# Designed miniproteins, single chains, continued (4), part 91

Each design is a single chain, and the fold is of that chain. pLDDT is the mean over its residues in the fold that is shown.

## One batch from the design tools (miniprotein)

Design m15162
Fold by ESMFold2-Fast:
Structure m15162 (fold): chain A 96 residues (1-96)
Amino acid sequence: NDKKGIESFVEELKSYIEEPSEEKARLLYHSIPYSARGADPVELVRAILHGDWKTYHRLFLESLANNKKPLSLEEFTKGLLELGEEVKKDPSLYDV
């Protein structure tokens, strides 16, 4: 059961968005299951923030079905920064 892992990931994500650093990005990257890191990082994180487990599972299965190579730390960090800009535009992304 990954509920605790998801809650921990969300807390680390909030910390990263407030004060971005490579160290926090590494912590977030390693908090995502290896198989799920092949999904689009913005969509994956957005689904987690909204508690949309149906979308999370869909993205996870799509990642597995496509044999998509897991994202690098650089690719993941870029996705996090882009999500941070989206959240600043629409704070309702944090209304869970």
Scores: mean pLDDT 61

Design m15163
Fold by ESMFold2-Fast:
Structure m15163 (fold): chain A 57 residues (1-57)
Amino acid sequence: MTPLEELGRAIQAGDEEGVVEAASRIEDPAVKRTIANYLREKGAPEELVEKIRALAE
């Protein structure tokens, strides 16, 4: 299972901790930024989006 598949599952479950954990396993900062932007567009909480952006530097 890829970190992206784990991320998708956590998003569908509303598991914010799981989303952060899955995103932290992604090595590419550009992919992490893309995920943060995707979550923002889907109406995710700002706090969650900021946590994912922080992981990307």
Scores: mean pLDDT 77

Design m15164
Fold by ESMFold2-Fast:
Structure m15164 (fold): chain A 84 residues (1-84)
Amino acid sequence: MKEELEKRLKVLDIKIDFAKKIYSKNLTREEYEKLKQEFIERMVKETGLSEEEAQKLFDEILKNVSPEYIKKLEAEREKLRAEL
């Protein structure tokens, strides 16, 4: 359904935005904590995911972030947009 695809697209948009922010900086612990809170708040508000689900996605980004990971997410976003 279009609504489900739009929610998935929003999840990808947020993941890409935060992956780029994480990759571009040597973040302090305090900066990571702030970024994590911003990610969780935005995911919950815009996509309807739980805080627990949003936290798991943030942890996934932290473990995998690289230029190749970001390009993979961007490719998934373009594919999803083509399905809308």
Scores: mean pLDDT 81

Design m15165
Fold by ESMFold2-Fast:
Structure m15165 (fold): chain A 65 residues (1-65)
Amino acid sequence: SEAQEYAAFAGAAAASGNAAVAVREAKKMIDLGADPEYGRKAAEAAEKGDAETAARYAKLASQSA
């Protein structure tokens, strides 16, 4: 699904240290019907530079879509 694709992009961006891209892709998952709490937590973690937490919540958000 598109939500899973955006989650994969968010996770990859977070893992590479690109917080801005990770936040952007996490917000797109929410727009596609992913759980907004998981998407919000992924975006917050990415904004703080916590790539590992951002990737974990992005994956959980994609599984909720």
Scores: mean pLDDT 72

Design m15166
Fold by ESMFold2-Fast:
Structure m15166 (fold): chain A 112 residues (1-112)
Amino acid sequence: NKVQSVVELLDRAAQLADQLYQQSKDPEVQKLAREIRTTALSLSSLILDNKEELSDDVLKEISELVQRVIQLLQQALQSKDVEEQKRLLEEAKRLLDEAQKLLSDEILKHKK
């Protein structure tokens, strides 16, 4: 089930972001991690609420973006350089914002 797979990936991204928030002492890293977690959980809820309107192609594209976010979050957790963590998190946020736009555009297409 593509819906379930994407939700599980978003839940994993949220879990990794929460872990980074808990482990980091840098306020900017904590802020970015919290924003990533909140966006990932929001996207998971939107996908579940609109699962019948979502095409397999859109779910696949969102899945690929979220897999890249997971990779960036794992790299950030392994990094000891705060500036590298910030760059990785900013890229992860950008990819999640892209996934949110794709999801919002698909939902709007089916409600009008």
Scores: mean pLDDT 87

Design m15167
Fold by ESMFold2-Fast:
Structure m15167 (fold): chain A 105 residues (1-105)
Amino acid sequence: MTFRERLKKFIELAKEVYEKVKPYLTPEQRAKADELMKKFLEVLEKIINGEPVSKEEIREAILNASEFLDIAYKVAKERNDEEVLKKIDELNTYVTALLIYENLM
């Protein structure tokens, strides 16, 4: 799997997790999750499209993705949603891959 294919998988899984947890989020959590999703997805899409991305933009995308995953994890854990928790674990491996990419810039 290429790095680009991993980022596409990251976007797909992040959207899937968001749709699964969205009905159980408070209005405040939903607004925050939507903001975080928009910010990190924009950076991932730039990388996929071969657009120039700074080390700082990648770092901010990692932070935004991590905060989103923390919100999703809390909700999934409270609901005992094992399928969503497993997908969050997979998404954390993609966040780690993005961190490695940032360090190589």
Scores: mean pLDDT 85

Design m15168
Fold by ESMFold2-Fast:
Structure m15168 (fold): chain A 82 residues (1-82)
Amino acid sequence: GKKLQVEKAIEQFKKALAILEEGGSVEDALRAAGLGASTLDVESQKRLAGILAKAQRSNEQEKRELVREAVREGLAEAEKLL
């Protein structure tokens, strides 16, 4: 059901945050966030694609912060759907 899909999305966003907090790569965090967004809807996927476009024009520190903020927002929005 939809609730199970939202719960799976939440776990993927939590995994993305854990990767960033543990000093992992932005690319690994984005893969987890992408799986979370794909589980929710097309609008979530479009938002993540926008962040990816901004990240490509940023330095590594700016990329990490942009992705962290996007993942936190995605997690908060997914949790509101429970």
Scores: mean pLDDT 77

Design m15169
Fold by ESMFold2-Fast:
Structure m15169 (fold): chain A 80 residues (1-80)
Amino acid sequence: REALRALSGEELLAELKKLVEKAKEAIREKDYEKYQEYYKRAEEIAEVIKEDYPELAEEALKLLIEMEVVLLEDAVKRVT
């Protein structure tokens, strides 16, 4: 977490966006373990953004929601 505080808000958002794309690939591959790892990292980055760059907090929250929506869509496809 301290290492993340050395990054700028823009760098933190860029890392979060990369994690969203990696999470989408993990879901496509049915690799839910990798998805959980990426989600946990994304939560850590979003918390740092919320604390240190509150003006970017809404964008970070939207990216976390996007990761959750992708997982929910995959879950719906498995039961339908």
Scores: mean pLDDT 80

Design m15170
Fold by ESMFold2-Fast:
Structure m15170 (fold): chain A 80 residues (1-80)
Amino acid sequence: SMEELKEELERRLEELLERVRKAYETSSKEEFKKVLEEVLREVQELGKRLVDAGMEDDPEIQKLLEEFEKEMREIGEKFK
């Protein structure tokens, strides 16, 4: 079920973005950095699982990861 894996990835990335946004709005700078590090670690683990599953070259997966990276970059720029 490649389709289920894609939906799971999309949902998980959205949850991670929401967690970062909440931390940005409500947390101290130190707490925000910890949340950011935790989220980036989870993204790295997801990326490894995608490579293991042979999904790394899937264009929809690449698009989801690029959109996530863009949103994370925008949040990081606003916090500095």
Scores: mean pLDDT 77

Design m15171
Fold by ESMFold2-Fast:
Structure m15171 (fold): chain A 87 residues (1-87)
Amino acid sequence: MPTKEQLEELLNYLVDLALSDPRLSAAEKERILALAEKGREALAAGDIETAVQHLLGLLTLVLDSLTRAGREDEAAAVTALVNKIGK
């Protein structure tokens, strides 16, 4: 099972990666931040299962964005982090 700290690190990484993309609209950034906030709230409450669900939703949005942008290196890094949280 992933630790709270590992999930928080992954969440922060995904948010930073998404917000660093100048091609994202303000609405897309707001959506990413809102989903990340729900994940952080679940982690703060100690609800790892709910945190994982919100994190997977955020991950899906980030991977889809990276794939459409042709950012294969960043997409591969995100996939590697997902494999770590599944262990």
Scores: mean pLDDT 74

Design m15172
Fold by ESMFold2-Fast:
Structure m15172 (fold): chain A 62 residues (1-62)
Amino acid sequence: AMAERRQALLDVAAEAARELFTLISEMFGAEKEGDQEKLDEIRSRLGEVGDRLNAREAAVLA
């Protein structure tokens, strides 16, 4: 049903938003501390979150 598909997409978006908020908070902390190694790690994790979100959206839409 369309309602179930919308709910599934909303759930995927909500999970991604929670992960992104955590990573953004960590990024601000690392930026303030000048921790370049931590910033590089966070950028890698942001890429992973994007890849997972795309894969999950594709699965929901299939």
Scores: mean pLDDT 76

Design m15173
Fold by ESMFold2-Fast:
Structure m15173 (fold): chain A 63 residues (1-63)
Amino acid sequence: MLATVKVDKNGKVEILELKGKPSAAGGGDAFIAQAKANPGIEFTGEVGLSKEQYEKLLEELKK
């Protein structure tokens, strides 16, 4: 699926919008990892997420 994700300056990840099916693979997890590596800066972008990548993102939110 396509997801618009936001990573705030504290590293909190939010999914703002979901579009389509959980079948598109993309760099969503890499985008989020880079954003978390740069605390103090907000990032917002549209990324492709598979079902597995979405589940991984939810697990990261538990930390």
Scores: mean pLDDT 64

Design m15174
Fold by ESMFold2-Fast:
Structure m15174 (fold): chain A 70 residues (1-70)
Amino acid sequence: SLDELVGETVKLMKKEFPELGPVLDDILENYKKGKITPEQLVASLRHLAEAMKASPEIMEKIRRLEELVS
């Protein structure tokens, strides 16, 4: 499901980049409150992953999230 893959992706991002914890939590809180769409959530995760030069595993999870929201 979308929510399961989001949870796995965020958990892996926090493991690789612990400093992203607060910003990832803010993004998820805004998503849970309906302030951002699923498409905006996934775009935010992509932007952070690209800026941090995240691992291929994180980038593959983001690609799969993009397929689920398009």
Scores: mean pLDDT 88

Design m15175
Fold by ESMFold2-Fast:
Structure m15175 (fold): chain A 100 residues (1-100)
Amino acid sequence: AAPALSLEELRTLTLAAAQELVDFAKENNLPEEIIEYLEKVLRELAQSDLSVVEQLELARKAAEYLLETLKKNNAPEEIIKSVEKLLEKIEELLRQAKAV
């Protein structure tokens, strides 16, 4: 089912998810380079000068990178599934945003 989320709600959800994943990465002692990358993405997503399409593209790229890193580091399946669901939502909304 297509998500009934507004672009503003997705932005908020993406920021919240990025923050939770930064916290998870710190708690599970992931490489500092990954933590720094996620923190940089979170700051860029928080900037009001980015278009929704640019925010979604950045979020998609970050989610893909994080998903690959989590799988490589044998993260819990529930966290991997959460990132996969977020990535699918971002990709669907990015397709919708680009079509308009």
Scores: mean pLDDT 71

Design m15176
Fold by ESMFold2-Fast:
Structure m15176 (fold): chain A 89 residues (1-89)
Amino acid sequence: MAQEKLREAAEHYRLAAEYAEKGDLEKAKEHVQLGQKHAVEAAELLGDDLLKWEAETVGKAILANLRKGDSVGAANLARDAALRLEELL
């Protein structure tokens, strides 16, 4: 269960980075929101309050960069988020 949610979150963050780089900020935002949702759900299943805080903080940071029009910054944060979650698999 938790591993599947971590995998789903990582996949969504990778897609968010790709869409941000293509300039599709709407799809990038959708995938960031799904990535954050799945990462938070995984943290709750694991009882890991630190991972939950990291998931919420990272999701907010990526969304803030997208709102500012910083597609490169958003893509870089999303790739780092995906890598971090993959390390937990």
Scores: mean pLDDT 88

Design m15177
Fold by ESMFold2-Fast:
Structure m15177 (fold): chain A 79 residues (1-79)
Amino acid sequence: GKEKLVELLRELGATEEQIEEFLKMSLLEQIAFVTLVAEGLSPEEALERAKKPTVTTGAVLRAMADPELSELAERIREL
């Protein structure tokens, strides 16, 4: 379920409000958010950028190329 992903986001420094916003996002936006945070963006910056279609597409493609991010993307997809 989403519980393990939420726990991971807390470990990455996301606030409860940012986690709630993340859970309301589309699947592709959720994958983009996780990818951007893994690339070094703050959760706040990642939330803003993940909602941009061009940024979302690029982030998803980068996630699928990275084995660790690809695993996180599959966990989001299983929700």
Scores: mean pLDDT 75

Design m15178
Fold by ESMFold2-Fast:
Structure m15178 (fold): chain A 88 residues (1-88)
Amino acid sequence: HMAELKKMTEERIKEIIALAEKQIAEYPDKKNEIMKKMFEEITKLISETTGVGRETAEVMTMQYILEEVEKKLEEARKKAENDKNKLE
């Protein structure tokens, strides 16, 4: 049960982060506002899906955001290198 909830939460968090990142690219001046809303949405989602307290949910939110950002940066780097090497 908890493992499935964790995976569902991670997928939804990825969607929220992806949307926020797209919005930041369109409106860099609003980066802080977008990041704050993203953080609150993810924290609420974690609290609602896992039943953990706000403090714990906030820590989990930070961990998921950092992990997803790192994964996206690595995937973007690998994809760019692979596409560059195979295409050119």
Scores: mean pLDDT 74

Design m15179
Fold by ESMFold2-Fast:
Structure m15179 (fold): chain A 85 residues (1-85)
Amino acid sequence: SEEQRRRQRQLNREVHRVMSQVSKAIDDESNPEKREKARRLNEAVRRGDVETAARLLMELFGLSPEEARRLAEYMIERGIYVPES
């Protein structure tokens, strides 16, 4: 449906934005906390833990609870991970 296509395009843009931000944060060796949260996010996604993944997305990227949950569900459904190194 048009609504499903619109939602998927929005989530794809958000995933790319998030991955870009994580990549930049990982390049900054002065921020080990962000790298640790990125690793925990990937673990939560691998386990299918939507609640933990959403919380980490909020902490890492300042997403709203609704945006973070939708993005977490999308990442889990599609097997999408953020860079860890």
Scores: mean pLDDT 75

Design m15180
Fold by ESMFold2-Fast:
Structure m15180 (fold): chain A 69 residues (1-69)
Amino acid sequence: MEELYQETLELIDKAIELAKKAGNKELVRQAEMLRSAARDYYERGDEEGVELIYQEAKELLSKAEKLAS
């Protein structure tokens, strides 16, 4: 689970960076909420919760990449 959690945070951090570059404050806010949710699930030992946030982070990153292009 540590590895999945770390990968999830890396995706979120990349999404935040791209969203900031695009000037999209709402997308930054969404990414920050995903970070908080991932941490909460991780602290509870909820692997399914972390996996859910990982998928949401992938989708958010895809949106951020399109806006930064």
Scores: mean pLDDT 85

Design m15181
Fold by ESMFold2-Fast:
Structure m15181 (fold): chain A 81 residues (1-81)
Amino acid sequence: MEAQRAAAREHTQRAAIRIANGADPREVAEELVERLKATGYPDALEEAAEMFERLAEQLTKAGQEELAERFREAAEILREA
């Protein structure tokens, strides 16, 4: 369980870096869904969506609203998966 959760978190962090560097949030989120499902961690998608939602909130507070919207789009895809 713990090792699978750590792997899921690493995939989510790598995806966040890609989105921050200008990658398409939809493409990154769809790839992340497959990687998270492969970990076998049952809460992986929910925890990833919550992490991206928190990042979006922090980015909004920092005045980076356009980047915040990209993370919100990715979070929605994770929640719908």
Scores: mean pLDDT 85

Design m15182
Fold by ESMFold2-Fast:
Structure m15182 (fold): chain A 75 residues (1-75)
Amino acid sequence: SMASAAEIAELLHDPDLSVRLNAARSLGEIGGEEARRELIRALADDSLPPEVKAQVARALRRIGGEEAERALAAA
């Protein structure tokens, strides 16, 4: 991806719902440690609407790994 995981994660708070959903999906597509950390942070963020959190959970499932599985179980 041309943008960093941190830059994409900022878009999870965009005023446009479609931008937020696309940001979560893009983090899942990028994968890796930084994207996983940003998605785990987003999953715990009570300010995000259920639709965005569902997409964040989907992206974490795509990346996988013990950290992602633990975060999903705790959510």
Scores: mean pLDDT 83

Design m15183
Fold by ESMFold2-Fast:
Structure m15183 (fold): chain A 86 residues (1-86)
Amino acid sequence: DKLKEILEEIRELEEKLKKEFEELKKKGVEEVELLEKLKEKLLEIYERLKEIARELGNEEWLEEVERALATGVPAMEKRIAELKAK
């Protein structure tokens, strides 16, 4: 099941990102850099999820992924812009 494999990869990535976030905070890495990296990775993941949803003919899931992108990405871009303005 392609969906199960991708969800498992996302779960592993989530754990990795949590650890990486903690390490970057300890090193004093700028929040801007972290958010830009997270945004890029998020876009890659959601594009892949859209492809799988289309292959499976799951219209409801496709709409949900598109909604998440339409709300999540602009919010991250706004936060990045706010942090850069400081």
Scores: mean pLDDT 69

Design m15184
Fold by ESMFold2-Fast:
Structure m15184 (fold): chain A 100 residues (1-100)
Amino acid sequence: SLLEKARELMNRAIENAQKGKFEEAFKDVEKIYEIAKESGNDKEIIELLIKALQALLGNAHVVNDEETIEKINKFIEESDILTETQKRIIRGSRGPGSLS
């Protein structure tokens, strides 16, 4: 199913982000986005996209990868399937030890 495929992509994106493989993680995020659109903006798939974006942005902040942070923030800004509230939640991701 599209939901199962999106979940596998989310898990892979999180693992790639944790390993510093940000280009691979971003490609997985883009694939989840395409699946979400194909599903008619299914809420569960959008939740998986949000989790993948949070992991990617959080890990990029941990290693202070400014280019990756800018790229992800641009993707979030340009995303037509995310609400303003969802975009704010994702942008608040600083990693598990962050005070900001």
Scores: mean pLDDT 83

Design m15185
Fold by ESMFold2-Fast:
Structure m15185 (fold): chain A 62 residues (1-62)
Amino acid sequence: MVAEAVVTVEIDGKPVTVRGTAEFRGDHVVLTLPDDSPEALAAAEKMRDAAEAAGFTVEVRF
């Protein structure tokens, strides 16, 4: 199953919304982000932490 992954991060005091894709494989999630920008990297870390807290294992792709 593939779902849209949307997260808002704060860069230099400004909110930036990053959009990617989350593919669910049982308890494993593959997160695909549009690029390796600072915003995307911050979004990936935030998404990974949230998913791991929910009991998922996470793989990040760019």
Scores: mean pLDDT 77

Design m15186
Fold by ESMFold2-Fast:
Structure m15186 (fold): chain A 106 residues (1-106)
Amino acid sequence: MKVYTLNEKAQEMFKKYTGNERKELTPEELLQLLIDYAHKQFPGMPKLSVEEVLEDVGMMKHLLLLFMEMLKEFGIEVEVPSEDFMSEDPKVIYDKIVELFEKLVE
């Protein structure tokens, strides 16, 4: 599994949203953090595991939008092509989350 070293801005961002200091993060750990944050914002939503989310394109799209808003709040401008966002394959959405995450890496 590939471990990413977070840049200084990313470390500050994740500390703000999670309350924990992190220098390194995997894509799976990022998904878990996004799931936990989404559940805090929308406690009426079912609490899904990373495995369940990876099979649910609707939930993956929700996490992608949530991650884009977090990036935007920290001054990181990101754009996802409409064609990729309209995909019915959760793997395509996951690959977009990872692509955006790589902008936070040293």
Scores: mean pLDDT 78

Design m15187
Fold by ESMFold2-Fast:
Structure m15187 (fold): chain A 86 residues (1-86)
Amino acid sequence: SVELPEEELEEMLALAMAQERVRAEIERRQREEGVDWEAMIINSKELSEEVVRRILERVPEEREALRREGIRSPEEAHAWFVRRVS
């Protein structure tokens, strides 16, 4: 079994949540705008770097959300994750 310090686990969970929220936003925009944003991002270094920046900027908000919800375990994080990306 892999056991991480609580603070490192929290940062990894916050990063994973930020990644999924940005992915969901890209998928939403593709549906609403009719633009293949995923293909554009894959084929553009500038857009790929912008996506990474947006993910990193989102991490503090996701960390605060995890703390606000009292999420302290992988099970609780998984339930929160499914609820937020559904």
Scores: mean pLDDT 75

Design m15188
Fold by ESMFold2-Fast:
Structure m15188 (fold): chain A 70 residues (1-70)
Amino acid sequence: MVEEATVELSLGDYTAVARITTEGDRTRWDITLRDKNGNVLSRESGEFDSMEEAARAAIERAQRLLKEAS
């Protein structure tokens, strides 16, 4: 069984998209930071043991990336 969640955050001219995917006992997250022209500036990924923890961590990381880019 595959479970997915997507969160999009924007600050100024930048957008961060966080995706969290759970397959079996594995939860994976990835964050893609883009500028106003759609260029990929950075991408980060990781793994957690739970969807809830992964979602919280991904949102916090996305917010930090947006602040650092702005």
Scores: mean pLDDT 77

Design m15189
Fold by ESMFold2-Fast:
Structure m15189 (fold): chain A 90 residues (1-90)
Amino acid sequence: AKEEVLKLLKEVLELVGKLNLSPEDVARFIGLVLRALGHLLEEDFAGALETLEDMMKFLEEAGKKGADEEAIKEALEKLEKAKAILEEKI
């Protein structure tokens, strides 16, 4: 479970360059990923889940501002899978 969520977060990080975000938004999103990783390392699955929800909201807002729709869809699909895994552990 934890290892699968970490793999999905790594795959989301690999997509960051394809999202066509501003440098400021890249920094903000990476900050959210690091926050999620921190919660996972502490086995705070509730905190990790809340951070995944923040990441999903961030990507939805980025899509409205003209970020790459296909990369956002792929990242959201990975985050939804991670969310489902964490919900089974809470």
Scores: mean pLDDT 83

Design m15190
Fold by ESMFold2-Fast:
Structure m15190 (fold): chain A 96 residues (1-96)
Amino acid sequence: SLVDELRELRLELARIVTDYLNGKISKEEALKRIQEIVDRALKLLEPHMPELAAEIQREYDRAVEAYKAGNEDEFLAEVSRILTLLDRAIRELEAA
């Protein structure tokens, strides 16, 4: 189901963040994996929740800019916002 796929994507994104913070993967590898999760989430959400999909895209774009600027705290803050937006999508779809 859409909800189950979003839960798996949310869990995988959380694992990517944990692996990055524990030094198991580089920031470059983390960004690559985050991009894959975001691309999949946007494809799932765009037809059902286009405004929320647009907000996820915005936070991802901000995470990429923080990465390019070498701003670690901003990068992590923007990725955390993506996790929060995925949690909102899951909650709203479960309530429907």
Scores: mean pLDDT 89

Design m15191
Fold by ESMFold2-Fast:
Structure m15191 (fold): chain A 97 residues (1-97)
Amino acid sequence: STRELTILRFRALSLIAGADYLYETGEKLKETNPELAKQLYEEALKEVDEAIGVLDELLAMMESDPSVPQSEIDKAKQQREYALELKKEIEERLQQV
């Protein structure tokens, strides 16, 4: 349903924004407080993993509904790609701290 798609999209975007904020804060602290930076990266990883799962569910629902425009599916795929790239960057940082 349109309501479910809207809720999943909002949830995914909120999780990505949270992961971005945690990651950026960790980057600012990594030299002065590496232990806190590590904890922030670990929380960012949890947020981005949940976002990817929500986007997978959103995409499955969108692709099963012929009334959903292809442009909206493409946007969700781009958001998923961004989340995957963010996850890779967070995982790389966790190997360094």
Scores: mean pLDDT 89

Design m15192
Fold by ESMFold2-Fast:
Structure m15192 (fold): chain A 84 residues (1-84)
Amino acid sequence: MDDTINQQRVQIIRDSISTQTTLSSQDQTIQDIQQQIQQQTPSGLSIQGTVNSTIYHTSDDPDISQRSRQISDQNTQRYQQIQS
């Protein structure tokens, strides 16, 4: 039932975090992003909204914000494929 969709959502979030962690050189920014997303994931919030909002709000680095937008677009595509 919902477990499959939830597992797929968590996987997308995890993949998004992993990608951003690899791209970013700021430890504090990475830590804040991971912590925020981890808190939001169990609540069942939207992947696109939650991830983007967290990265936009937490990031001090314009490069991370730019990467966030690219990852958001990719996550939106993947999420829609899963929902379909």
Scores: mean pLDDT 54

Design m15193
Fold by ESMFold2-Fast:
Structure m15193 (fold): chain A 82 residues (1-82)
Amino acid sequence: GLKEALELAERALELAATDPGEAAGLVNRALQLAPEEVRKRAVDAATKAAKKALAEGKSPEEALGKAAEAGAKALIEGLKEL
């Protein structure tokens, strides 16, 4: 449900810098539980963050962490607006 999606997104945000792979997995699980409008916003935010990180010369792992952080933040904001 929406509460589970929010919990997963909050955990992803905590892990984004230290465990990018786990954080990305949690964001993906939260996306599956989120309404379409919130999901679209989160995917857009994550994609933009990943592209920016790669353009700045960050590693794929760092780019994944930035994508997970941005996606989680967008999920948290969108779910709280419902």
Scores: mean pLDDT 87

Design m15194
Fold by ESMFold2-Fast:
Structure m15194 (fold): chain A 82 residues (1-82)
Amino acid sequence: SPVLAEVRELVERAKTADVAELRRLLEELVALYAGVTDPEVRREMQRLFLALGRELYATGDPERAALIEEAARRLQEIEAAA
């Protein structure tokens, strides 16, 4: 899937990004998720997002934790609106 290839690239970049770049990458990931209607692609994106969240929490950086929590909230809002 072209979308999943793009998501994997963004997730990999997000693991080593500074806080400002991480914000931009998470915004891009949320926008991609909002455009996807395929349930299988959405489930894989959710798994990739969860894995990214674990990596970001493991850094111990409260700013990174806040960004992933905000992105997770936005994903939940998209699901609720669907």
Scores: mean pLDDT 84

Design m15195
Fold by ESMFold2-Fast:
Structure m15195 (fold): chain A 89 residues (1-89)
Amino acid sequence: EEEVKKFREELKKLGIDIPEGELQALVNVLKTAANGDKELLEEGMKRFVEILKKYKEDIENAKSPEEQEKAKIDFNRELQRLIDELAKK
């Protein structure tokens, strides 16, 4: 909870503003996928930040609603890949 609030503030410094509840849900999914592996979770969190940065850039460069929807689809795809990779043994 408090960790997510601090993480949200760091993301805001990067120009990324995700509501605390949504960010908590995403972090919980990553924690579940890492299944108690702290090193795997740390690496997953770093990759998650890079995925968020890419999504922000894609949205900023989008010129149409269709391009914004593509950016959202690409973001969800990359996030699911990260979750799947963390869950593999």
Scores: mean pLDDT 80

